# Ledger of designs, part 42: designed miniproteins, single chains

Each design is a single chain, and the fold is of that chain. pLDDT is the mean over its residues in the fold that is shown.

## One batch from the design tools (miniprotein)

Design m1431
Fold by ESMFold2-Fast:
Structure m1431 (fold): chain A 100 residues (1-100)
Amino acid sequence: MEEVRKLLEEAKEHIEKAIEALQKGDIKGALEHLEEAIKKLEELEKVAPEDLKPLVRAAKKSVEKAKEAAEKGDILEAEINLSFAMMAISVALLILDREE
């Protein structure tokens, strides 16, 4: 469970940094952080408990949509999808704390 928590926290940190980059107009920096978040979420899909996998998949899909939106210059759509991803990760962390 500690590795799952660490990956969730790392994905969350990259999403937060991507949001900061988007707010500054640093699209390239935002895309780099989104790619790192996707990588952490892909590792989570392999190691997460079955009950958490739907939340991990939802977060990953939202980050992927945010990356596509950012690449098109749709910053608002990117931010909306990242907010959804952050919500999914926060719920996953809450469930993990309850199961331990």
Scores: mean pLDDT 86

Design m1432
Fold by ESMFold2-Fast:
Structure m1432 (fold): chain A 69 residues (1-69)
Amino acid sequence: SEIVALTAGAQVAAVAAVLEGVPEEVAREYIRKATELGDKALEAEDEKEREELVKKLRELTDELMRLAA
């Protein structure tokens, strides 16, 4: 499942961010947001809505990776 893999990827990125010095509270908030987006994407019946949620999930992961850099 692409959505499950993307959600897991965001969680891994959050762990990496903590190791690079991002506060645990910030990383935890990103994990919460990623989980919410992933859950909504899995529940979405409309393909365009699902694509938009997946795009937001990817953007969230990119933002988190930027914080870790």
Scores: mean pLDDT 81

Design m1433
Fold by ESMFold2-Fast:
Structure m1433 (fold): chain A 65 residues (1-65)
Amino acid sequence: MKKEELKELLRKLGFSDEEIEEFLKSDDDTKGKILQEKYEKNPEIPLELIDKLVQLYIDLQERSS
């Protein structure tokens, strides 16, 4: 499932279960801020993983509509 893939990717980026739940329930602006803060704290995270996460989220929203 795309949702499970998104959760797994978030865990791979170092998010806790609580952070994942907060992220998924946040608005798009808040999601962007959460991702930016995570990247700033962990600059070793490849930008490609963040881009993939954003794309998976967009895909999920479009298919759920």
Scores: mean pLDDT 72

Design m1434
Fold by ESMFold2-Fast:
Structure m1434 (fold): chain A 61 residues (1-61)
Amino acid sequence: MVDMKKIQESLAKGVKAVEQGDKEKARKSFEEVLKAIGSEDADLPDEQMQQLSKVYTFVTS
């Protein structure tokens, strides 16, 4: 079962790290989100998917 609250908290930390330019914190938050999802069949709301994409783009730039 996907822990949505943990995903939301990790995404919030990731977005904040992106805004602060902190790649290390953004990367850790991204890893935490992926671990919380656990599987490719986990459904995320569109808003959370957009936040995840923003963090991913930042840490891979």
Scores: mean pLDDT 75

Design m1435
Fold by ESMFold2-Fast:
Structure m1435 (fold): chain A 68 residues (1-68)
Amino acid sequence: GPAEQAKLERVLAGAREAIRAGDLAAVLKAVQDLLSLGRPDLAREILRLAEEAGRRDIAAQVRAVLAK
């Protein structure tokens, strides 16, 4: 519903800011939150955003979480 959609949008917006800031802990929390919500598609979107931003270390850690 609209509340769930707004929550997903906030998590994804937070992940974009965390990638820009180089905040690995915040990015990993966003990935784990999306996986817990049953949205591996959005968790993969965070990986794509980290790769596009050239944040190789962050992208590697996100890949490791997704490989579990």
Scores: mean pLDDT 86

Design m1436
Fold by ESMFold2-Fast:
Structure m1436 (fold): chain A 77 residues (1-77)
Amino acid sequence: MKISEEQRKLLKELDPEEKSDTVPVEVFKDYLITKYGLSEEEADEIVNIMDTDKSGVLTPLELHLAKTLVELLKELK
């Protein structure tokens, strides 16, 4: 599926203040690949771990935690 610029902006603007919105795991995977240069396999593993409820979507809190984890992993390597 095509990621709209609106969906991409939602991923970037997912602050604690945006907690009412959820984002599909596929959109977040593409965000991780594009923004952080992760492989599709790495992005898939991260979103699979974060989507503990198996809802297929991530809450803003889960997205924020996943982004923080990715940034930490990239800096620690």
Scores: mean pLDDT 65

Design m1437
Fold by ESMFold2-Fast:
Structure m1437 (fold): chain A 56 residues (1-56)
Amino acid sequence: SPAMEAEIDALNAQIAAKEKEFNDPSNSREERRKAVLEGAGLSVKVMNLVVKMRAE
């Protein structure tokens, strides 16, 4: 659905922001680790929405 496509696009933008946080050398190791974990959680949400969208 268009709503799920928009939600996936928004989540992908958030994942890109977490990738930038991970690649920022001014961030501490702990901050970069947190960004990776948060990005992984967002990727799981994208996968769940893709599965739901394809099941329609």
Scores: mean pLDDT 85

Design m1438
Fold by ESMFold2-Fast:
Structure m1438 (fold): chain A 63 residues (1-63)
Amino acid sequence: MSVEDLVARHEMSKVSPLLSGLSAEEAQRVVRLAREGRYAELAEFLGISLSTARRIAERIRAA
């Protein structure tokens, strides 16, 4: 497991319980989508609303 995988999982645990069930690969995808501002794709990937995805993305970028 890479440093990127560990960082992504650690960030997920800080942001939301919704993200705790994700694999390392899924967590990395979420972090990438959040940092790129792709909220619609993030919402679709997680099966959540755009407003929730935006809030999660803001917390990931702040972490």
Scores: mean pLDDT 69

Design m1439
Fold by ESMFold2-Fast:
Structure m1439 (fold): chain A 72 residues (1-72)
Amino acid sequence: MKRERIRKKLEELARELGVSVEEVIRMLAREIEDTESDDPAVAAAARESLERIAERFGFSVEEIIEFVKEEL
């Protein structure tokens, strides 16, 4: 499943960073919230951040957003 693959990548990242998967998910949730910011510079920076993460994991930004929404 797509969700299972994303989960494994986030678990690997959490292990590398020495934090919990829940902390990684919270960081992603904050970036997603920032894409809705009234400040266009903040929104653009958050979108670029999510695009880099999605590219690194081999997923789309939409797939990352759906995963985070389901975990919250």
Scores: mean pLDDT 78

Design m1440
Fold by ESMFold2-Fast:
Structure m1440 (fold): chain A 82 residues (1-82)
Amino acid sequence: SLEERLLAAIERRDIAELSEVLEELKGSDSPLAAATKAAGILLTGSSPEDIAEAQRLLDEHAADLPPELLARLRALLEERKA
């Protein structure tokens, strides 16, 4: 599934795979697209502004994301804040 691919890409910090997942989602208005964008920001961005944008995307779509994916992305967000 796209969710499993996204989780694997996050675990491996695979930016190329994140880009492929986002391209597959570009034709749909999907919470997974927002999660993929947040993952990309968290793996490549380092500014407080980047971290804030990733948090905003996750908070906006929290109710619509699979719990495991949301928890993984929130853990990555907290790692980046430290």
Scores: mean pLDDT 79

Design m1441
Fold by ESMFold2-Fast:
Structure m1441 (fold): chain A 86 residues (1-86)
Amino acid sequence: GPKVDPEEVYKKIFNDDTPGVKVEEIAPGVVLVTFELLGKTYRVEIDSVNKTVKLLDENGNLLKEFELQEDPYETAKKIAEFLNSL
């Protein structure tokens, strides 16, 4: 199947100007981002206080937790690598 592009992951999670993305602050310093990749819906909880990023499926099940890297593109690359391993 088509591979997930790290640049596309970065734009959907870390760029507020990306169309079709829903962004909600769910707690102080914690943002929930809802987006689609390759016809599937994902959610990401970005915790800027604890420096964690939790990847969830469309049903809210935790798929994987990542470190929020100083360069957020490095976190996006790790998310893309994980999704391409499924």
Scores: mean pLDDT 83

Design m1442
Fold by ESMFold2-Fast:
Structure m1442 (fold): chain A 68 residues (1-68)
Amino acid sequence: MTPDARVATATRLGRLLGRRSGLDPDRAGQIGGRLARDNPDWSLPDIVRQTGREVGAEDVGQRIADSL
């Protein structure tokens, strides 16, 4: 996966987390994309879990990460 594709995927997963938790999907997507860019060695499940922790939706983040 290219770095750009990885950031785009993390942003989409963050938006999904926001939608499923009743939070702002744009904000959650921005957090996911930022975490992917700042942490090139992290897996997508790790990025989704951390995005969930940062927005206060850890359980939703864990469920999405477990589906990857």
Scores: mean pLDDT 86

Design m1443
Fold by ESMFold2-Fast:
Structure m1443 (fold): chain A 65 residues (1-65)
Amino acid sequence: SVEKMAEGIAALLVGLFGVPEERARRAAEEAAKHLAQGDVEAAAKSLVEGGGLPEGVARGIARLA
């Protein structure tokens, strides 16, 4: 589900990248919505703009989800 995907991404952002919980949740929810539509590039952009991640890292997470 989109909700479970968002939870998984948010957990990675907090646990591995030190993103604050509220910011991670919002970025992960946006990314998961794009991934549910098959838009990996938009999901990666959400993680960069919302999560503050480097582009390469954001693309890696989006491709693995």
Scores: mean pLDDT 83

Design m1444
Fold by ESMFold2-Fast:
Structure m1444 (fold): chain A 68 residues (1-68)
Amino acid sequence: AKYTAVVYLRGVPVGSGSGETPEEAIEEALKRSPDGDTVDIYDENGNLIGRGSGKTSKEAAEAALKSI
């Protein structure tokens, strides 16, 4: 997969997902971990390309996508 997203809750990784786009990676991560406050997005080489935080995993994911 080209992208990987990791969802964190209070600094602990609670789920991850991978996809061909950052959006797909986030959708897969959120299916496994709907409760989170921070989302990190990595490229295929393992580089951190986006990070977001929010009161909900959805807000954190939106912030992470905007940070790319």
Scores: mean pLDDT 84

Design m1445
Fold by ESMFold2-Fast:
Structure m1445 (fold): chain A 68 residues (1-68)
Amino acid sequence: GEAEELAEKAIEYMKKGNLYMFTTLAYQALKAAGHSDEEASRLAMQALILAQMGDLEGAEEYLRKSLK
């Protein structure tokens, strides 16, 4: 669905080192999955923190799990 497509794009940008696009698309994916603005922002920020720490696998897993 739309949420999964946006999440895949987010993950690809993360793998390319573009954390701005990762966070932006992760937020849009979480919104498409039915999260509120506040919850989508919080979840996207938590995924960003993992990516900034170099835990790209953890960031990907966290984002995918947050889509339910």
Scores: mean pLDDT 91

Design m1446
Fold by ESMFold2-Fast:
Formats: sequence, C-alpha cells, structure tokens
Structure m1446 (fold): chain A 74 residues (1-74)
Amino acid sequence: SVDDIVAALREAVADLPEEVRLLVETLAHEVAQMARDGKPIDLEALTAKARELLPDRPDVVALLEEAFRRIAAA
C-alpha cells in the first residue's frame, strides 16, 4: 500500500540528519496525497525536485525515486 511505502521510506532514513528526514517526509507525504487524490504522478518532475532539494544526497534521491515509482504503481 501507499502507507507501507511511506513507512519503509521513514525507516530507511531514520538514522539520517533531521533536515534530510523532514525533506523526505514532506516529499513522501506530497506524493502519497497525490496518489490518494487520484492525480497523475509526474515521476520525472518529482525526482528532479528531490535532486534540487538534496543535491549532496544521491543515495536519498534514489530511495525517493524508487518510492515515487512504487506509489505511482500502487
């Protein structure tokens, strides 16, 4: 489910700095809400936004991209 994907993301970033965790939670919540509202998920635009917000964290961007892909498919 979308909620399971968001929970897995929170777990994956639990040991990272608070500012990174807050950005991940904000983006995950935004995409989860889009999915619940039945809105199309623009994976390219959302991943680009993640890269802009987390330029020094390609590992975290990769986690977000995978989560966005799973949410879009759910």
Scores: mean pLDDT 82

Design m1447
Fold by ESMFold2-Fast:
Structure m1447 (fold): chain A 69 residues (1-69)
Amino acid sequence: ALEIVEKRLEEQLKKNGEVTEMEKLLLQIAKLLEKAKKEGSEAYEKFLKLLGKAMEENTIEAYKQLIKA
């Protein structure tokens, strides 16, 4: 389930051929995901759940809120 969220993020980054505001936010989110992986399994799982929710909304505002968290 959580692996699907990570794969969806990777797919969205690959589909953007140009550096857009959305792509910049997704790149920041990818960096935060890597940081969460280093912090431990609890941080990683919590971040993936928040990422899943943000991806369901799929808006700039949702991704900005995720980055702020």
Scores: mean pLDDT 72

Design m1448
Fold by ESMFold2-Fast:
Structure m1448 (fold): chain A 90 residues (1-90)
Amino acid sequence: MEELERKKREYLLEAIAEAAKVYEETGDALEAVEVIREKAEEVIEEGKKLVEKGEREGSKELIEKGEQLIKFGEELKKEAEAAKEELRRE
């Protein structure tokens, strides 16, 4: 649980750092937010791999961790998509 929360925070910090760098280089908020959306998709994919591994090994803990990563990534992706849509209107 504690290790999973740390991993989620590390993914979020990485996404923010990459998005900030893109914004600094391009001045384009849409490109910056797209970095966050892509990172969210990577997190979802890693979560799915953990679920598959847990099912194969019979590990409830791996399945639960994978499901939590998928949920985290889906929420992050949803927020990034909403932000991109708002920015496209501005």
Scores: mean pLDDT 82

Design m1449
Fold by ESMFold2-Fast:
Structure m1449 (fold): chain A 74 residues (1-74)
Amino acid sequence: SDTVPFIISRLRIGEEAAKVLGISVGELAKDLGSKDGIDAANKLANPDSLDKLREVAKKYGVPLSKIEEAIKKA
């Protein structure tokens, strides 16, 4: 989109997922084994990371579907 640069979209994905989990983007990055929020957002957008995302969802007692919905809406 001409209105929303790629980097802002990635930061938004990480922020919305962290918000649903009730944690910071930094804590989410740690739980995903990521270096930072952008790396975490890239993992959230990658289907190969689904098992790790399911693990994080279970850790915080949040349904995986809620996290997937937040990512899709970001």
Scores: mean pLDDT 73

Design m1450
Fold by ESMFold2-Fast:
Structure m1450 (fold): chain A 82 residues (1-82)
Amino acid sequence: LTVEEAKLRAIRSFELAAEYARKGDFEKAVEHAQSAIELLESVDFENKEEALKYAREALTAAQNGDGEKAVEYFEKAIEILK
């Protein structure tokens, strides 16, 4: 798994997590977010810690049923990875 492949897969998983969070499907939002976080943790890159910080904040918001905050932080993580 290359860094670029991990980033692209993580972006897609965070996009799906954000969509599920918007729909109130927090179980699926959490599943996709966890998969993305695991991918990012497996590689090394310049902005890794910042991306993971926002991703983990989004995960916590989704686990607490806070869809608005979850979407906000998933989108922030995605922007760092682009």
Scores: mean pLDDT 89

Design m1451
Fold by ESMFold2-Fast:
Structure m1451 (fold): chain A 79 residues (1-79)
Amino acid sequence: GSVVENPRVLTDEEIKVIAEAYGEKFKELPLEEQAEFLRDIAVGFLGVTLSDEEAREIVEKYKDKPLEEILREIQKKFV
């Protein structure tokens, strides 16, 4: 399961800014490293602690989607 620490609901604009800053770098990484990077972003910006398994499942499910859409889905599910 995930743990939520001091969750802040991000606006669509805030998610877009994060995705603009990190999205290209994120998509250049191998899937294993994308999962680790996603965990770091989720805890840092959303206050959501993803397990290794949850992060890998999200990255594999949304491998063809931009980081912006992935972050929106995490927020929708966990925040």
Scores: mean pLDDT 79

Design m1452
Fold by ESMFold2-Fast:
Structure m1452 (fold): chain A 90 residues (1-90)
Amino acid sequence: SATKPPSYRLDRLLEERKKLGLTSSLNTLLKAFAGASSIGHFLHMSEKAVDEVIERMRNFRITGELPKPIVPLTEEEKKSLSKEKLVDSV
């Protein structure tokens, strides 16, 4: 719809991050789950690609396993993700 704001893809990612209780930076999550090196890159992804990113984030909360990132993570970003709470409901 032409009435959707330009940031609606980012808003979906931020809401899922909040819902899943992830504390890592947005940039770290974009690299790990979207293969995007910037917010700008992510904003140009298709709806289907955004849905796949959200599914990878949900799977990470269930399994604790990171998807194979397309964009390399720094050691600090890897350490941040390894410290995420992997308990979703218990």
Scores: mean pLDDT 68

Design m1453
Fold by ESMFold2-Fast:
Structure m1453 (fold): chain A 88 residues (1-88)
Amino acid sequence: KVKEVAEKLLEEEGNPLRQVVIEELAEAGASPEILERVSKVRDIMTLRAIMALLRKEFDKADELVEKYGPTEEQKKLLEEIKKWMEEK
């Protein structure tokens, strides 16, 4: 199911950074909901923060978020990904 959702999102995806983030999240076993929310992120700094979380660079992700001030929706997405990565 996650693989099918990732493939569908990647077919429509024109942003190379979002493609990489979606692929890595899917490989790591992220939920379809997380993948869909990431596909809607337009802010490069939020995408970079997600990449840092995928590498378990939690301090770096926190610094990027604090410096560039994402929306509450983006903050919630980052908190969910961070929690999921920490639970692994």
Scores: mean pLDDT 76

Design m1454
Fold by ESMFold2-Fast:
Structure m1454 (fold): chain A 64 residues (1-64)
Amino acid sequence: GKVRLTLTEDNAAFRSDGTIYKKGDVLVLDAASLRFTSDGLLVGVDVETGQQVVVDASKAELEV
């Protein structure tokens, strides 16, 4: 399955390739890849690029 997250703030998500995320950006992540880190960040794989994305879950909304 897929999970859609809308970012509520600028720089709410990070990629190792240096992609800059802005408020209002929508992430589409592979639901099976989703995990929390020990520091409380959400990590998942972007379904279009296959890249790992790290998200501040407090700055993202799940689309219903």
Scores: mean pLDDT 82

Design m1455
Fold by ESMFold2-Fast:
Structure m1455 (fold): chain A 84 residues (1-84)
Amino acid sequence: MEEEKKKKEEAKEKAKEETLRIARRAIAGARSTAPEDWDASARVGRALLALIAGDEETAEAIMDELELDEESRENLRRIAEELR
């Protein structure tokens, strides 16, 4: 029983780090254009949660606002599917 919890915790930590890396890239791109750099990380997290919940419209809207490239969007979708 404890082994399943450990595997889920490791998967969550890895997904969290990968999401933060994507957020960092989004912030780096927007850093000189908007004072919403802190919001960018929170929005990427919200997009990930929306994908896990199956709300693709909200996730895509957030990714469009952050101007994430296609590769970053695919990475978020892949992480969300792995967490489901």
Scores: mean pLDDT 66

Design m1456
Fold by ESMFold2-Fast:
Structure m1456 (fold): chain A 65 residues (1-65)
Amino acid sequence: AEEELKKYLMEKYGLSEEQAEGIVNALKKLLSSDPELAKGLLMKEFGLSEEQADEIIEKAKELGI
């Protein structure tokens, strides 16, 4: 799950391995407790658009994150 999400982030959005790992860790901590905070963090800290953040969150849920 984590490895597949990292690969998706790197290939689709051109993110570095370090950035992808940061996103995976943020989602693991926040997605189940505060998905709105997770979305805001992706947009503000990682420079993702609202649409990209929504796509990433949906993909993470599909992969069981």
Scores: mean pLDDT 82

Design m1457
Fold by ESMFold2-Fast:
Structure m1457 (fold): chain A 103 residues (1-103)
Amino acid sequence: MYTAPGADSEEQATEMLGLAVQKILEELGILDADGNVRPVRPVTLEEAERAAKKAAEYLNKNFSGPGTAEIRVERRPGQIVITITVTTADGKTLSTELTLPAA
């Protein structure tokens, strides 16, 4: 699990979720440098952990809101699941999941 600052608002939380997803997909090579989507390949736990860490580092550099954001990587049978959770200043929680085939 990797942590980052939370969001000041639901609008900022939505932005943070989108940027974290984008950074994960870029690090995994699913989103290329030109913004094109590549076919999803099987992903190792190590690759998913690295991508999650890079996304959390990005959020830590660019955001400073109150509360907490978390990125979790979980191995499930045949799947790697990356869960991004952002808590707002008023205690609301927004989350999204990326489900990837496991190598």
Scores: mean pLDDT 80

Design m1458
Fold by ESMFold2-Fast:
Structure m1458 (fold): chain A 65 residues (1-65)
Amino acid sequence: SDGPSVAAVAELLARLENTIANNQQLIQDAIDNKLPNMDEIVARAQEEIARAQALRDLLLALGLA
């Protein structure tokens, strides 16, 4: 089979969850520290979370997760 292994899919899911968690932490840190570019940092982090969630949802829809 040319498809990804169960281990490769599990690793990808773990990386997506880490991306979501890291960007949520980045948003919290930007807000807590009242960074001058807070709005830009938050917007970029939210885009990364949305992309990671979309890929996770795609993997679930394909029955790979």
Scores: mean pLDDT 83

Design m1459
Fold by ESMFold2-Fast:
Structure m1459 (fold): chain A 107 residues (1-107)
Amino acid sequence: LLEEAARAIEEGRYEEAIELLREYLRANPELARELARLALEGDEEGLIELVKRLLEGRELDEETLETLAGLAALVAIILEGERGVVPASLVEAARKQLEAAKRGPPE
């Protein structure tokens, strides 16, 4: 699932990547919690390092890795928000960013 999400990003299929990430993180709630925490703390390096570790040393280009980490963080915030553990304002911001991401990176 995570590797399939990375491939979808490389192929410009961001909507599919988001669905794959949602499925993966719903199956791994502890990971979703950690990703949301890092994102809300602004720990961008921690997010990238965690995602890199989850890919078991698979070498991705920097842009794909950063995009995957960002999308995973947004999905994690939304999932944790559905549990009531994230402020509604931050969940709404994440939903708006994720919707924009479905169209690809901002031009």
Scores: mean pLDDT 78

Design m1460
Fold by ESMFold2-Fast:
Structure m1460 (fold): chain A 66 residues (1-66)
Amino acid sequence: SMMEEQERVEEMKKEIEELIKQGASALEIHQRMAEMVQRMRAEGVSESVVLKAAQEVVEMIEKYIE
């Protein structure tokens, strides 16, 4: 459902935002994003949801560096 899709997106955003606030390096953030994407795909999450989560996380990261 759209609600379950949005929960997956928000979960990824929250995890990456917490890493940023903890002073994680760009490499650590990239590795975590890759791990989360691989996990979502392994769990059968649709490609559209995976892409949406990745896009919203990138937009969030840009907000911190702009």
Scores: mean pLDDT 78

Design m1461
Fold by ESMFold2-Fast:
Structure m1461 (fold): chain A 59 residues (1-59)
Amino acid sequence: SSSAEAAARRLVEEGVARVKAGGSVMELDHAGVRAVTEAGASAEVAERLGREGLAEAGV
């Protein structure tokens, strides 16, 4: 749903921001799990949002 994707995007963006700040790539994996379990997004949507977020962040 649109609301689930929006919530998932926020969680993934937080993970991407941590990776960009010098955190482990596992921060993004953890954010992806939260996007699925807490926001109700599919794993495919979480993965796509992660790739888009890293590209937009210049990583």
Scores: mean pLDDT 78

Design m1462
Fold by ESMFold2-Fast:
Structure m1462 (fold): chain A 74 residues (1-74)
Amino acid sequence: SLEEQLREAERKARFEGVSLANILVNKLKKEGKTLEEMREEIDRVAQELAKTNPVLAEAFREAADLSLEILERR
């Protein structure tokens, strides 16, 4: 059904968002970026992603923000 296909598409978008967040945060950590620089880059990328896929962008932002919170506590 269309409803099932839409739910599947949303699940995939959310998973892709989380995956991209992990890739970006890991890349920025390897480059020695500060927490502030990481937040700025995450915000920039999230805004770009939101132009084409708001669901993916939201999942990306949530996952990236959680990763930064964990880093800040260490």
Scores: mean pLDDT 87

Design m1463
Fold by ESMFold2-Fast:
Structure m1463 (fold): chain A 93 residues (1-93)
Amino acid sequence: SEADALMARLDAILARVKELYQEALKSKDLEEVKKILEEIQRLVVEATEIYNRLMALHPDDRALRREATLKLAELTSLLMGVFVKKKELEKEE
């Protein structure tokens, strides 16, 4: 189904953002962390579009809504973590 394909894409985005988050935490290079942050920001925009489409396709599916909401919340949390890492490196310069 379209919803299954969208959820699979959301899962792929979450897996990629988790990988990028770990790369950012290990980095001491401000330019590398900025590049990672930009990639995560693009992926979060895509994830938000997927979320909105899932809500439109299955407005009465409470389980799907809960799962998608939790995944989007985790993405937002990871994005904020990379933003904090960027700010910490900026203070060292």
Scores: mean pLDDT 90

Design m1464
Fold by ESMFold2-Fast:
Structure m1464 (fold): chain A 89 residues (1-89)
Amino acid sequence: MEERKKKLLEEAEELRKEANALIRQAADLSAEGQRLKALGEEADKVDSERGARLREEADRKFAQAGALVDEAVQKYVKAGELEREAEEL
């Protein structure tokens, strides 16, 4: 029982570490997206075409960040399931 519990907790910890790494990558992409969005909004005041291109690039960064967050959430859910199983042992 103790060995099985330890294995489940170790697997859960590994998944949480992977999820945390993905969240950090998503945060970096979101920061880039926010900078591009701000530049696009400022550009819209002078050149709407340039502003549109910058906002489109920002949207791509946010989409990439969102995909990483979704992957991280799946890993957190799985880690929580393994931790619950370990508590029942």
Scores: mean pLDDT 88

Design m1465
Fold by ESMFold2-Fast:
Structure m1465 (fold): chain A 87 residues (1-87)
Amino acid sequence: IKKATKEVYLNGKKLGTLPSDWSVNVLEKITGMAPGESKEFSAGDFVPLPAVESALLAEKAVKELEAIGVPVKAEYGEQKVKVIKTG
């Protein structure tokens, strides 16, 4: 069985692929942000799971985006992730 894979584009340029669907909702919100803009995501914004599991998946999703070169930084808090677009 093939794992789900999503292609990632930013400003019309292909950056890479994501190995899971966990980052898709975060990616769509991030691509709408201006450079230097920040947005807080609650754990529940990523997946409809218990808060602890949602927070871990949110952290993993943002790290996957950073790893493929999406210009973001993340600050991890209790059940919250602050994403800052750097480019």
Scores: mean pLDDT 60

Design m1466
Fold by ESMFold2-Fast:
Parts: C-alpha cells; structure tokens; sequence
Structure m1466 (fold): chain A 76 residues (1-76)
C-alpha cells in the first residue's frame, strides 16, 4: 500500500478504537475490570489522545476517560 493510503486506514481504525473506549467508559462498568485491564485502557486512551489526527473534542474526551479510569484503579 502507498503511505498515503495506509495513513487513511490507520486514521479510520484509531477513530473506531477511540469511539469504543469512550462508549465502554460511559455505558460500561469499568469497576468490574482488573487493574491490569484498566491500565491497558488508560494507556490506549492516552496514546489516542496524543494523536493529532483525531478531533480536539475526541482527544479531550479520551483524556477525561483516562483520568476516570485512573481513579477507578486508585480505589482498588
């Protein structure tokens, strides 16, 4: 694949991943997850929040989700 086409595909995958994480945090029960699973979600959310290809609104929501998940870890 060309670098341009690969970039478009990667952007689509990151958007879906971001939406899935936000949905899981807003409508799921993160307290039911293990500390290890929560840490992986935090790491993924922070990685996506640093991606300049995502909209500023999505990046801010991912930072909020990461902070919320960190607080769940603190309670375990």
Amino acid sequence: LSEELQRDIDEGVDFVAAASIITAAEHGDPSSLSVEELQKLVDTAERLAADPRLSPEVRERLREVAEELRKVIEKK
Scores: mean pLDDT 69

Design m1467
Fold by ESMFold2-Fast:
Structure m1467 (fold): chain A 92 residues (1-92)
Amino acid sequence: ALDEAYDAGYASGVAAAAGAKEDELDDLYLKAADAAVRAREAVEEGDLASAAFNLGTAEGILAAVPAAPSLYRAVAEEEVTLARQALEAALA
């Protein structure tokens, strides 16, 4: 099920962000943005399971990282929003 792919991705994202130090936050935001972009590419290819996993990974990272003002975070949040909209549109 797509929910299982998303949950696996989310758990992976949370684990990747666990124990992150302040100097690692921008790298984690870049990783979240990359995962979200890959989720949108997977939607375009019709691979909804890969899309759900990658979206989960991006959202998991952002959920586990403290909210701090950062241009990298803003970019990651925008890419996640676009990826979620693309996946939801594909499932409608």
Scores: mean pLDDT 86

